# Designed miniproteins, single chains, continued (4), part 5

Each design is a single chain, and the fold is of that chain. pLDDT is the mean over its residues in the fold that is shown.

## One batch from the design tools (miniprotein)

Design m12139
Fold by ESMFold2-Fast:
Structure m12139 (fold): chain A 74 residues (1-74)
Amino acid sequence: MLSEEEFDVEVEMALVLIEAAIVKKYGATPEDVPWLERMLARAEEVIKRAKELGLDTSPAEAARDVLRQALAEL
């Protein structure tokens, strides 16, 4: 069973996946730039923390790349 810290990080990674899925399905507009920048910064922090805990970050890294691509296209 995950520790409380590992569980919290897994939940934060799951939120990154949900955010990336929303962006991939619906796209983003210039008004979303501040939101995308905050989500991308949070994704980077969560991935770093997850790596320190030895968790599988591969899905979260793929989600981060979706957010980066969306921001780069604006």
Scores: mean pLDDT 82

Design m12140
Fold by ESMFold2-Fast:
Structure m12140 (fold): chain A 60 residues (1-60)
Amino acid sequence: EREQLQREIAFLQKAIENGKAMLEELEKRNGPKDMIDRYQEAIDWLEKSLAAKEAQVKEL
């Protein structure tokens, strides 16, 4: 159980890092605002999911 949560946390951390890197590239290129907004919303959702999983691990 804890090992499964740690794997999920690692996956979410990697997804967040990749998303933030893409967001930075889009911002540097003055990319479309709607695409930037969608990436930000996706990152926010992933960060909330990560926080929930980390809280669950702390309770174990």
Scores: mean pLDDT 80

Design m12141
Fold by ESMFold2-Fast:
Structure m12141 (fold): chain A 82 residues (1-82)
Amino acid sequence: PPLSPETQELIAQLQALDPVLQELLAQLSDEDQKKVAEEALKAGQKYRDEHQGESPLNQAQLSLVLAQTAVEEAKKLLEEKK
């Protein structure tokens, strides 16, 4: 089965921020890739919670937060494998 649309979208965001991560993510296990996606989603949820009373919600900023968190988590997981 193919990757979920959300996972594909997060990968595209990671490529936009750091194209080298495309190949680095391929070095991560499925479990580690899930951790990256989960941490990104948690950061996005926190952003939404902090801005729940504001309208409209800044979707571009939310996407950036998701991508940045995924990049940081991927870096941590790769560093742990050294």
Scores: mean pLDDT 68

Design m12142
Fold by ESMFold2-Fast:
Structure m12142 (fold): chain A 101 residues (1-101)
Amino acid sequence: IMDEIEQMFLDLRPAAAARVAEDPTDVGAQVLLTGGLSAAKEYEELAAVFEEDVKRLEGSEREYYPLASLGIAYRRLGEEKKAEEYFKRALELDPSNESAR
């Protein structure tokens, strides 16, 4: 079951990448692109996509989402210290995180 979803992300990645290039605010296309990159284990490209998202949302309370995703990508790359830094920043900016109040 999860294998079929992973294959879906891989199959749809090229179309999702084209859509994100046309409209970077298309959340559905971003999810398909990042899911495809994760399924393909292209964590350097995955991190690059999320770094662009962080740059686009810089200074916004919405920045927490791509920061958390960057943490996951860097952890997959074996960069534990960098991953921890991004996770801490994501938690601090998450408006639902009670510890940030």
Scores: mean pLDDT 70

Design m12143
Fold by ESMFold2-Fast:
Structure m12143 (fold): chain A 108 residues (1-108)
Amino acid sequence: QRQQIVEQVRQIELQIGDVLSQASTVADPSLEVELAMLQIHESVHALSLSKHIPNDSELQDMIRSEELARQRLAELRARSTNPQTQALLDQAIALEQQAIQLYRQALS
């Protein structure tokens, strides 16, 4: 059921937000603004998913958006000098991959 998959994705979006919040507390100041912007992005997606079940076009847009977020997280990961921040960003990247896979499953 698409509705059940959408709820699973919403929970993952919230988990990503939590992990990014943790990363921002230990991150270098140069990464802090970009981490905060990614947190806002994930919160907006979770809010959107709580209001309606996305159609196929919306799911495709969500997939593109999450792929871009994953690329940005990988870039921040490469710029990070703190091993704790790197570990949290690796976790966020893995959660983004899970969200993308669930969005693709919802299209099936």
Scores: mean pLDDT 83

Design m12144
Fold by ESMFold2-Fast:
Structure m12144 (fold): chain A 104 residues (1-104)
Amino acid sequence: SMMAAEEERKKKLDEILYLLALNHELTKEFLAEDNEEELERKVKEVEEKYTEKAKELEPFVKELQAEIDAELEANGYDEAWIAARREEFIKRAEEAYKKKLEKL
């Protein structure tokens, strides 16, 4: 079913957006960490957790990148369209991050 494939795709996109939002928050935390040993420990922990998820999501990330490239080309790299899409993805990433935190 086409609808089942679209729903699965949406779930994978939300998962990727969550990881992007998480990466942004972790980057802020890493930049605020003044202790080098503690920073190295946190980086290693994140890297170990990300490696498995990155492998699972790799085929979908490649497919999503191809779609984004096609949409950018089709819209002639229009700045207003790019800005609107960026805002949409940021909002979705924030929603995915918040939803995940509520389950912790």
Scores: mean pLDDT 68

Design m12145
Fold by ESMFold2-Fast:
Structure m12145 (fold): chain A 110 residues (1-110)
Amino acid sequence: SELERDAGKLAEEKEVKALIYYDPSVPENREAAEIIKRILEKAGVKVELKPVPSDLPANTVVIIVNGYLVYEGPPLTIGQAMVVAKEIVDAIKAGKLEELTRGRRLHHHH
């Protein structure tokens, strides 16, 4: 899929880059995506916002950082978006993006 191709491309970049897929028809989804973008850009990450691919459910959010799938799941509230962005920034600084990928699956340890 397009998502898998985008993830592969980011893994080869020397810059820290993020792709955020969301449903742009819902204003709350746009606001959450823009909050994540702002927080990541303040940390030096280059962020691109894209509409969710047609092969995924329309109400899906996906976040890829340097080819690591760090989030895939339902839309985020503003509060959840801030927490997610902070966790991503902390993982980038700690060199733990790969660990974050495994830890952010739906109902992981629940």
Scores: mean pLDDT 74

Design m12146
Fold by ESMFold2-Fast:
Structure m12146 (fold): chain A 108 residues (1-108)
Amino acid sequence: SSGRLLRLNLTNRTLGLFDISSGIYNNRRDVAINLINNRFDENPNDPIAHYAEFLLRMTEKELKKRISELRSDSTGSIDSRYNSYSKMNDVYVSYTWMIDQIIQMITP
């Protein structure tokens, strides 16, 4: 049906958007790691770098947990998969924002 074809197309588009948003998250995470490591290279006891590392580890743990939960729902009907991929995209976008807050905190 036209509805099924539209849903399949939306699912494929949402999957592509999820791949983009996860890639952005990975890139921003790598920037945060590099900035934290640079601070530790200058001062291994830097309290701001230690706090940033703690926040980054917590952010990573929560993101991985949330994505794992959503992936369990990504099987089954086209509508179910569309909803799961859309939610995974929203998670990566939200957590990228959290990583950007960490970057701002460790950047002068």
Scores: mean pLDDT 78

Design m12147
Fold by ESMFold2-Fast:
Structure m12147 (fold): chain A 77 residues (1-77)
Amino acid sequence: TKEKRKKLAEEAKELAQKALETGSKELAIEGVRKLGEALDLINGGVGGMTKGTFLNSIVAGDVKRAAQSVIGIADTL
């Protein structure tokens, strides 16, 4: 439902904002996971691809970039 999508997007945004403030890879990963769940409610293939791309960035040390991207996408949902 639209309500479930918005709730997951808000949860993803909160986790990503905390990751941006603290530099936590764990919070950034959780934010990506929640965003993927929200995107899967629109188009199932998009959530999986988005998770893969952002998780690779976090592992490479791009936590800030991944967190900012999650916030930006979540704001559109």
Scores: mean pLDDT 75

Design m12148
Fold by ESMFold2-Fast:
Structure m12148 (fold): chain A 79 residues (1-79)
Amino acid sequence: MKKVDVVVITARDTRGREYRFVAVGETKEEALENAKKLEAFLRSAGFEVTGREIYEDVSEEEAREIGEEAEKANREARA
């Protein structure tokens, strides 16, 4: 079974709404590098990065579920 590493980044917009963004890589180093690029982009877009969680050696199915949970949190932040 193919395994990936996932980094979930929590960020707030200028209105205080909290969002979750997901970076994925085939290695921990790749996932962290992708997360750094995403954090830099988010800061340039006016977001404040408030948290980071790392999930190592997760299945592609678990990575998909993490992404779905992040999108659900983002929908709730917009409601």
Scores: mean pLDDT 81

Design m12149
Fold by ESMFold2-Fast:
Structure m12149 (fold): chain A 85 residues (1-85)
Amino acid sequence: KEEAEKLIEEAEKVIEEARKVLDTARSQGNLRAALIAEFAIREAEKLVKEARTHLENGDYETAKKLAEEAIEVARRGIELARSEL
């Protein structure tokens, strides 16, 4: 349970970093970087919501997997968006 909760918190922190990248892309008028960041944020937020649902239902292993996927999606999105800046 504690591990799943910590991974969800980590995912939320990475999503926050992705939002900063999105803000930078928007400030520069970089539509491609903004689109990449927006997609990654949306997908990662979906995975975090699913992870929280599984956590509430006592399915800690699925919650951990979904949170790890959210972290990967958000980190990949940050990397790709930054490559366009």
Scores: mean pLDDT 86

Design m12150
Fold by ESMFold2-Fast:
Structure m12150 (fold): chain A 100 residues (1-100)
Amino acid sequence: MQPLTPEQQEAADRLNKAAIELLRASPDTPRLITLGVATAILAAGAGTSAMLGDVEGVEGEARAIKELADEIERLHPTPEVREAARRLKEAADAFVEAVR
């Protein structure tokens, strides 16, 4: 297992923070909690995939995160959720770039 570079660690930290922010912006309903928790698990998994040198794994996890962000926004389209989802998708794309 190779440690993340400083740039990759910063991108991973931003991704994890964005996932938590989306969970916090969403109502405390069972469905939205489940989707938010799944997003946080995928964000943590992307960091693990990067440490293993699994770029395809990171790309797959980033794609799944973006799909979950879109679903959360579809279910609860408030300005706060839309902005948090936008930041999360941006952080996912930035993490993919950092691990390439």
Scores: mean pLDDT 86

Design m12151
Fold by ESMFold2-Fast:
Structure m12151 (fold): chain A 91 residues (1-91)
Amino acid sequence: SLSGSASKSGNIVTHTAVANLPEPALKVVYFKWDTEESQLVKIGLGKSITASYQRLGDGKPLTAEPEFRVVRPDGPTQTFKAPVQTVEFEP
């Protein structure tokens, strides 16, 4: 199974993704998006990844798109997308 969550503490946003897969190799990729910037926030190897970043001073929501890649030595790479995580800030 795949799961993900987002939380905020003040101006810091934390995104987590967890994959419960029996596969021997797993790579997790995170993307951070805002209205003017698209960037790879973090890459990890394993069944979980956490990325934290500080809010930059516009009131726009912050979105993360977690992607899990199972990289096998003897087979094709499989890609699984976790639910999109959005954190909204009140004015």
Scores: mean pLDDT 58

Design m12152
Fold by ESMFold2-Fast:
Structure m12152 (fold): chain A 101 residues (1-101)
Amino acid sequence: NKEKQEEITRLLKELKELVEELAKEKDVLKKVGLTLRIIGILLDIERLLEETELSEESLELLRELLKLVEEKLKDPSLDSLQRTVLTQLKEFLKEVLEKHE
């Protein structure tokens, strides 16, 4: 399960980078591409969570990512796609953390 825990940590780090990129993106097609990449990562994380528990490193990354998403959602310049994706991601992160805290 160590290898799967390390993969979750890697996916969470990638997800953080994609959130930062999505929040700054101005091009609609690039926003769609980033959204699809985020969805792919969330599906991978959900599948891995069926087979292993979260490490302390992953729990801390989830808390950091939740705070990041909440801060990004305060930006009034976000379009509907960005706002929808970040809101759904916030909900996912809260649900995962609730199961482990």
Scores: mean pLDDT 88

Design m12153
Fold by ESMFold2-Fast:
Structure m12153 (fold): chain A 120 residues (1-120)
Amino acid sequence: SAEDAKLKRMILVELEAALLTLKYFYKVAEELNLSEMAKKFKELVDKYQALLAEADKRTVEELAGMALELEVESTKVLSEAYEILRENNAPEEAIGEFIQGQLIYAHTALHLRKLLEELE
């Protein structure tokens, strides 16, 4: 339906924005030589790219659910990254960007959860 197409577009925009942000954090982790953090961000990048590639084959409910799981996982990885950056005395600007990222992903997860509740 036209409504389903609109909802899919909204989820796709959120996934694409999240992917660009994670690619940035992956580069930051690489530049700081934090190999385990870089690996976790690369795994998230690959998961977001895989979901985007399959989006046309998924229902709105399936896409929203899978997006929610990735947003929650991303929030946890960003929280871990914040602690590692602090322990490694990373630049204050980099630490601030990871805090903002965590807040954005957590907020998107809440929106996706509400959407799923309304689709029941």
Scores: mean pLDDT 83

Design m12154
Fold by ESMFold2-Fast:
Structure m12154 (fold): chain A 60 residues (1-60)
Amino acid sequence: SLEERIREARKVFEDVLKLEKQGATIEEIKAFIDKNVKNPEIKKALLSYLDIREEKRKNG
């Protein structure tokens, strides 16, 4: 269901934020997503989020 997908996405997003706080590299975070996210739509959305965040970091 949509609600289940939202819950899964939020949990993974929280795990990603925790890894960022621990100093994980972008590549380590992408590897975590690849291993832990089985839904291809959620995976694509999370990877897009990381790409946008990396772009913002490079531009200030």
Scores: mean pLDDT 77

Design m12155
Fold by ESMFold2-Fast:
Formats: structure tokens, sequence, C-alpha cells
Structure m12155 (fold): chain A 62 residues (1-62)
């Protein structure tokens, strides 16, 4: 659902904020890991949406 995507985005932003606070304390590794995880989740969500739309298009053409 759209609400689920919004919740995921909000969770990613919350983790990014926490990672920035820890980076300011001198732990930069936490920031890098959090950003990579967030980007990967967004990429996977986009790819799944594209794949679903392509399947729906194929089914409609049959």
Amino acid sequence: SWAARLAEAEATLARLREAEERDAAGDASVLDDSIEAGVARIVLAVERTIARQEREREEREK
C-alpha cells in the first residue's frame, strides 16, 4: 500500500538522523551503513513496482 511506502521512507529518514548524530560523535561508519541500507531499500521497492507494472501490461495484451 502507499501508506506502507510512506512508513518505510519515514523510518529511513529517522535512521539517517540518528546516524548523523553518531557521525558527529566520531562514528562515521554508522552513517555509511545506514545510507547504503536506505538506498538499497528504495531501489528494491522501485524495481518491484516496475516489474509488477510490466507484468500487468503483458497480461492486458494477452
Scores: mean pLDDT 66

Design m12156
Fold by ESMFold2-Fast:
Structure m12156 (fold): chain A 90 residues (1-90)
Amino acid sequence: SLAEEIRELGEKAAEALRAGDFEKAREYAERVIELGRRAIEEGDVEAVEAALEALSKIALAAEEAGDLELAMEVSVRALELAVALTVAKQ
């Protein structure tokens, strides 16, 4: 499912951050963001919630690894998805 793909990408991003591979972590994070936006467009609430969880995990891993730019970026994107999900529920 889309939610399962998003969770797997979130795990890969966190692993890349722990390995110090900031370029790969960013690629995985950007894919999670893209799939989260697709989930909003498709009305896939489970996949949107998976994206929010994945981005939260990535933000924490990025802070721990010292990639503060990625941590800030994914936090902003998670907020955007959370707002979009709230609007979609209205």
Scores: mean pLDDT 86

Design m12157
Fold by ESMFold2-Fast:
Structure m12157 (fold): chain A 94 residues (1-94)
Amino acid sequence: MSPLELSNQLMETLNQAIDLIKQAAKDSKDPKVSKQLQDLADQLQQAVQNGDLGQAIKTLSQAIDLLKKAGMTDEAKKLQELLNQIKDLLLQMS
């Protein structure tokens, strides 16, 4: 896969993760969890815009942990799958 194709797939997967966290924030019945998920989505979006992939991975891991603690297990599993795809793409770019 070309470096451009890997970069494009990475950006698409990161945007899917951001959208999933934003949707989970809307679906959360706990206002505190909703606010924390929205803040994590905003942090992830900033990390992506800044090219800080280390911060992006850290923020994704924090979002997965929060979703698990909130009982949002399906969203946590989907976000974990996206994180695994991001890590695989980053490994291919190295």
Scores: mean pLDDT 87

Design m12158
Fold by ESMFold2-Fast:
Structure m12158 (fold): chain A 72 residues (1-72)
Amino acid sequence: ARQKLTDAQARELLERLERETEERRDELIAELKSLPVTPELQAQIAARIAELRAYEARYGVDLSAYLDVLRA
């Protein structure tokens, strides 16, 4: 399949990460943190952080833990 995720898919995954057990959430966050980081990927992550902030405000969910990982 094409390597393209919709905003709806990303939001759904993030909402699940925040609502699932702490252990499972921490495991997924650690996995994301281990991704190979390049300057290009970092720029992409920054764009996603801005979008996730909008989702937080819009849907009343707390994505702080996940966003903190992306900022690292």
Scores: mean pLDDT 58

Design m12159
Fold by ESMFold2-Fast:
Structure m12159 (fold): chain A 79 residues (1-79)
Amino acid sequence: MKVTITFRFETEEDAERGLEIVKEMLSSYPEVVSVELSGNEVRVTLEGISLEKAVALATGMALRMIAEGIRIESVEIEE
């Protein structure tokens, strides 16, 4: 089971900062298949986790980004 979390940011600078947070927060997670930066989007692909766990991880990362002053336009989670 593969889950993709896509963070869309207001600017490419916000996306670069968001990528740093993703790498920091997910460094210990063996389920991380890939982390990709493309323009103003950061896409995280996870395998072997539940949708509930993916939602919790996405929420935690989004809250950390907001606390750091990073501007998020949207978060999308898909299987």
Scores: mean pLDDT 86

Design m12160
Fold by ESMFold2-Fast:
Structure m12160 (fold): chain A 74 residues (1-74)
Amino acid sequence: MELEERFEEIVEKQKEYIEKVLEENGDEEKKKKALEILEKNAEIAKKRFETLSKEEQETIINAAEEYLKLKEKE
């Protein structure tokens, strides 16, 4: 469903952002560990997201998309 696809896109963008920030620090070990934690948390979050009502899913997606826009300085 479209909301689930948008959730996956949000997770992907968050991973890209974290990877970029950690890349700038040059800490390869920290980057690998953070990505592992993010992937595990993303799976848990996706399962939780699927248990939410459509209204709750839409609210979360909209809030996360706005947050990512702010991070990208749009």
Scores: mean pLDDT 74

Design m12161
Fold by ESMFold2-Fast:
Structure m12161 (fold): chain A 65 residues (1-65)
Amino acid sequence: SEEIRKKAKEILEELEREEVRRYLAGEAPPLTREEMIEKVAEKLSEELGISKQEAKEIVREIVEE
């Protein structure tokens, strides 16, 4: 769904901006790509009421584009 993909991209962009900020500030070590996918999928699942596994697959497809 276009709507689901749009929401996933928005969440991913927000987390990526936060990770860059943390890295530049010398805070906690940066998240791995897999950890980013998990965090975005959790948020997407909560926002849209889809399963975490389904959300994770959608997010993984987006990051592989």
Scores: mean pLDDT 77

Design m12162
Fold by ESMFold2-Fast:
Structure m12162 (fold): chain A 82 residues (1-82)
Amino acid sequence: MEEEKKEEAERMLEKFRRDAKEALEWLKKERKIELLPDFEKVSLGLLDKMKKEYGEIAGEEIEELEKEFKEEFEKLKAELEA
C-alpha cells in the first residue's frame, strides 16, 4: 500500500514537473504575461493537493518541486517584464 502510494507520488511529481515546464515555455513563447497570476495560483494549488495526499511519503520531494517551480516562474516573470 505505502509502496504503491510512493510510486503514485513519484509519477505525479514527474508529471507536474513536465507539465509546468511545458506551460512555462508556452507562456514565454506566446508572451502571455496576463496569464501568469492564474497559472501561479493553479500550479501552487496542485502542489498543495499533492502535499495533502503524499506529504507523509514525499513531502521533501514536493517541497523541492515547489522551490524549483517558484524559481522557474520568477525567472520567466522577470524575462517577460523586462
Scores: mean pLDDT 81

Design m12163
Fold by ESMFold2-Fast:
Structure m12163 (fold): chain A 91 residues (1-91)
Amino acid sequence: SEAAERAAEEARRGAEALSRGRTVAEQVGGVLRAIGGAVEAYLSVRQGKASPEEGAEAILEGAEAVAKAKGDKSLTESTAESLRRMAEATK
């Protein structure tokens, strides 16, 4: 769905911001944006704008982008794991 695709794109942009972050504040901004994309995907499912499968896939796409981000590994790994759990809750 269009809502799930937009949510996945927002999560990917968060991962890119995390990779480009020069300061802890900038990296946290990237994390919050990625989480925001995942929340949008989850809410789209709850509102009937996306299927549970589409929403979960969008969140997992965001999780993979975060896991591959060039940043602090503890931050990227913990964020990716949180997004994977959110994807599971979205099913």
Scores: mean pLDDT 83

Design m12164
Fold by ESMFold2-Fast:
Structure m12164 (fold): chain A 76 residues (1-76)
Amino acid sequence: MLPKETLLEDAEIVERALEELLASPPPKTASAMAGHSILVMTAKELSRQAREAGLEEVAERLEELARKLEEKLRAA
């Protein structure tokens, strides 16, 4: 598991990236779609690690943003 400090920093970066993609139009290319999918997977893994570290609020935010982006990708 990542150190708690590193985990918080990584979570902030991923949260910002997820929020930016949610505010943007759906991906138009296979490459862009793959990039979105990788970010969703990264967010889910960080959320799991955050729960293990006792960072429940961070985990819940990452899960919710990942879920919303995944739904957006399914709709595209």
Scores: mean pLDDT 80

Design m12165
Fold by ESMFold2-Fast:
Structure m12165 (fold): chain A 89 residues (1-89)
Amino acid sequence: RREQALRLADQLLSEAFREMADEELELLGGWTHEAVREFAELLARYLREHGFEEAAEVVLEAAAEIDEARDPREQLERIVRRVAEHLRA
């Protein structure tokens, strides 16, 4: 389980994930705070389906802290960083 969590953390912090996130957010209407929230909900669902229930909670808690005065890209990076840190702990 630990090795799976570490691999997932590395994947979330990868350039490939950043490129995939760019494409997904464009499909969700572009880089808006609403699209970031929707993407975070999809990520949390994925994590739960793969047995990372606590990591899914971390994503949802970080998404609840989205500041609409801040750049949406910065908000997604914050969410991804927080869940990756949790997975590495």
Scores: mean pLDDT 82

Design m12166
Fold by ESMFold2-Fast:
Structure m12166 (fold): chain A 99 residues (1-99)
Amino acid sequence: MKEELEKLAEETKKIFDRFAEELESRGYPDLAELVRKAGDLLAEYIKKAKTKEELQEISRLAMALFLLVVGVLLDDSPEAVENAKRAIESLIEEIKKKL
């Protein structure tokens, strides 16, 4: 289990690093940095997971971050970008409370 969680953490970090690179290439470096930070914190939370409840929470948080990124990639209006920044900042704070 621990070795599988380490691999999942590495893969999760790589996915969000790739999304951050795409956002940065589109001219949203601040949003990209928030996505990298959230991905790094999710990877740390995955490595610390010991219970089914923690894995469910990680799945919820990872899906929330994924949908926020995909939303901006489909609609990069100034309002959508600003809403995504606030939502990801809230997500970062939620993840920090679990670490």
Scores: mean pLDDT 85

Design m12167
Fold by ESMFold2-Fast:
Order: sequence, then structure tokens, then C-alpha cells
Structure m12167 (fold): chain A 84 residues (1-84)
Amino acid sequence: AARTVLLKIERDVEVKEGEVITVEATNTSDRPAVAIRVVLVDENGNVIAEKEVPADVAPGESVTVSVTAKKSGTVTVVVLGLLP
């Protein structure tokens, strides 16, 4: 089973419905990531957007992921690396 590592968490990000949020994900783990997942969680704990991008990201490398917010509000941006 793939292991998940937390790469970045950014709190109190204000978004508008339909806004494209661009996230730079750096693999801060010691292992290659096979995918990056970005999740937007609203102030009520609901997932309002998620996107998974298959990518070979070596330790210390970065990839840019864009995700569209499904509703307006204050969100937490969670960036996860999926390891093999």
C-alpha cells in the first residue's frame, strides 16, 4: 500500500468559488513521491476541493498543482505526497 506524507499545511487561506489555487509542492521527504494530492478543507471541516497529480517527484524537487475551489470561504490547504 502507498504511504502518505504531509508535505505542507497552510491555514487561513481565503478563497472565492471558482478561484484557481496554485500550490507549489516540494517533496520534503527522503523518498520519491509517485503522486501529489492537494486538499482544500473549509472552516467546517468539509473537503471543498481535491486534486491528485501523478508525478515522479524526487526528494527536494517541486511540482506545481492547481486546484479549483468549489465554494467561497476560509480554507486549510493540505499537500500530501504519495510514496510507493
Scores: mean pLDDT 82

Design m12168
Fold by ESMFold2-Fast:
Order: sequence, then structure tokens, then C-alpha cells
Structure m12168 (fold): chain A 118 residues (1-118)
Amino acid sequence: MLSVEELLKKIQEIYEDESLSIEEKLEKAKELAEEADEEAKEALLELIDAEEAYVKALKAKASQEELDELRRRIEEARVRLVEVLLKKGALSEEEFNAEAVFRFPELQRRFEEIRERA
């Protein structure tokens, strides 16, 4: 079983790997989340599932309204993850920033690719 700190580090390394597609990054992050304890696993899987749903919606050329709702779900999942991490001591009060853990640049890049092809 991975510590929450080691898990977050490995997930960040996956998101920073330029050789992986965004879909491959999300799948690998999801597999790593299963190695977490139950509360951290639920919060991480909720976030990753929301990000995966957003990527799939972008790929399917979903409406802007649907994409905005999925972005809201990602933001809500990030808040839940931050609360879990703070309770487990994986983040100090001074280090409280869930957005730094799960960066949005890969999703933004995918959105730009779809816009250019539309």
C-alpha cells in the first residue's frame, strides 16, 4: 500500500510524462489511486473519474454547457481531495493547494486541440 504522499508524487509524474496521451495518464493515475487507503482512494477516484469524463466529453465534441458542468465536478472533487489530504497530514496548512497536485494543463491542451479541429 502506497502512502498518500508517494501516491500524489507518482500521479504528478504521470501527468508530467510527455510520452503519454491524456487518456493514458488518467488510466495510470486511476490504477495508482487503487493502492490508497479507502478514504483517499474514494476522493482520488472521484477526481480522476471526473477528469476522465471531461476528456471523453471533449473527444465527443460535447456542448460547452456539458463541459462547464464537468469542470464544476472536477472542482468539487478537488475540494474533497484537499480536505482528505489535510486530515491525513499529507498537506500542511501552508501547503494547502489541491490544484498544484492535479494540474489542469493536459485537459486545457486537449480542449485547444479539439477547438483547432472544429
Scores: mean pLDDT 68

Design m12169
Fold by ESMFold2-Fast:
Order: C-alpha cells, then structure tokens, then sequence
Structure m12169 (fold): chain A 114 residues (1-114)
C-alpha cells in the first residue's frame, strides 16, 4: 500500500547513518507519495515527520520543514491541523533556533488556513 511505502521512507529518513543527499532523495519520494494519500494519512505522515524532526540534525530538520511547507502549499485545507501538530512539537523544543523556525512555520500555516 502507499502507506506501507510511506512508513518505509519515514524509517529511512529517521536513519542517522544515511547521507543528507540520500535523505533528500527519500523526502522527495515521500512528498510524491503524500500527494496520493488521503488527508488523514497525510496528517499521520506529518506527525511522524515532526517526531523525526525532534531529534534530527539541523540540516535534516530544515529539509523536513521544507517538505511540510510544500505540502501546505498543495493542501492549505490541512494548515490548521498541521499547525496544531507543529505547536505540540514547538512546546517541547528546547533549542531557541529550532523553536523559532517551528513558531514561524505555525504562524505561516495559520495565516493561510481557510
């Protein structure tokens, strides 16, 4: 199923042994799959991406942030739900720079919510 393929890609994206180039390629493939998922499945994948972001390297964090922004541009109807998930991660984020990037994402999502 598409969700099984998405979960396999999420496991690879979470793998700290993969190069940043390999993670970028997996994120691009995940984004393409996500466009074919239901809204509920898209939100499930976003929740898993946010969990990966919590412990990710700075570059991997920013790459995942970029994918979430691209999904929001394609599906603005998800913006309110995604903003809520982002707020949950932001509330437990102890790094001020990461917190600021999550707060900026949340603000942008809410500004564009229908």
Amino acid sequence: SLMEQARELLEQIADPSLSEEEVHARLQELYRLMLSLSPAEQLEVVRELLEIMATASPLRFRMILGLIRELADAHPELNAAVARLVAELAARETDPERRAELDALRTGLLARAP
Scores: mean pLDDT 89

Design m12170
Fold by ESMFold2-Fast:
Structure m12170 (fold): chain A 59 residues (1-59)
Amino acid sequence: SSSAVNTVLNYLSEVAGVSKSTVRNWFQYKDDEEIIAKFEKLGLSRELIEGVLELLRTL
């Protein structure tokens, strides 16, 4: 849902230290593996980012 997407994007923006628009841009223009690798370096799990990618694709 839109609410779940907004919550996740807010969380990822705080973890990455960038704006929510920047995170949204990464998910729009970067390859899935690049996004996963980027957030794994920030301490997030592959499973979490794969779940976010799937959630965004259902909208």
Scores: mean pLDDT 80

Design m12171
Fold by ESMFold2-Fast:
Structure m12171 (fold): chain A 80 residues (1-80)
Amino acid sequence: SDEEIRELIDEMHRVANELDRAALAEKDPERRRELILASASLTVQAMALYLAVKTNAPEEEREKLIKEAERVIEEARELL
């Protein structure tokens, strides 16, 4: 549903903010880069979900984007 997608987008932004904060505190440049890239990836995927809703994308395409978003969130959480 649109409500479920909105909640997912909000979670992605929350995790991205946590990654950004972790990056600011990170002293290792390689680790910092990894955190920044993970945050950027979440932001891009959140935008993809937003556009899918706004353009009334087919249910199959929306489901695929939801599963991809869940995967990216899980991978990002492993970095925290």
Scores: mean pLDDT 88

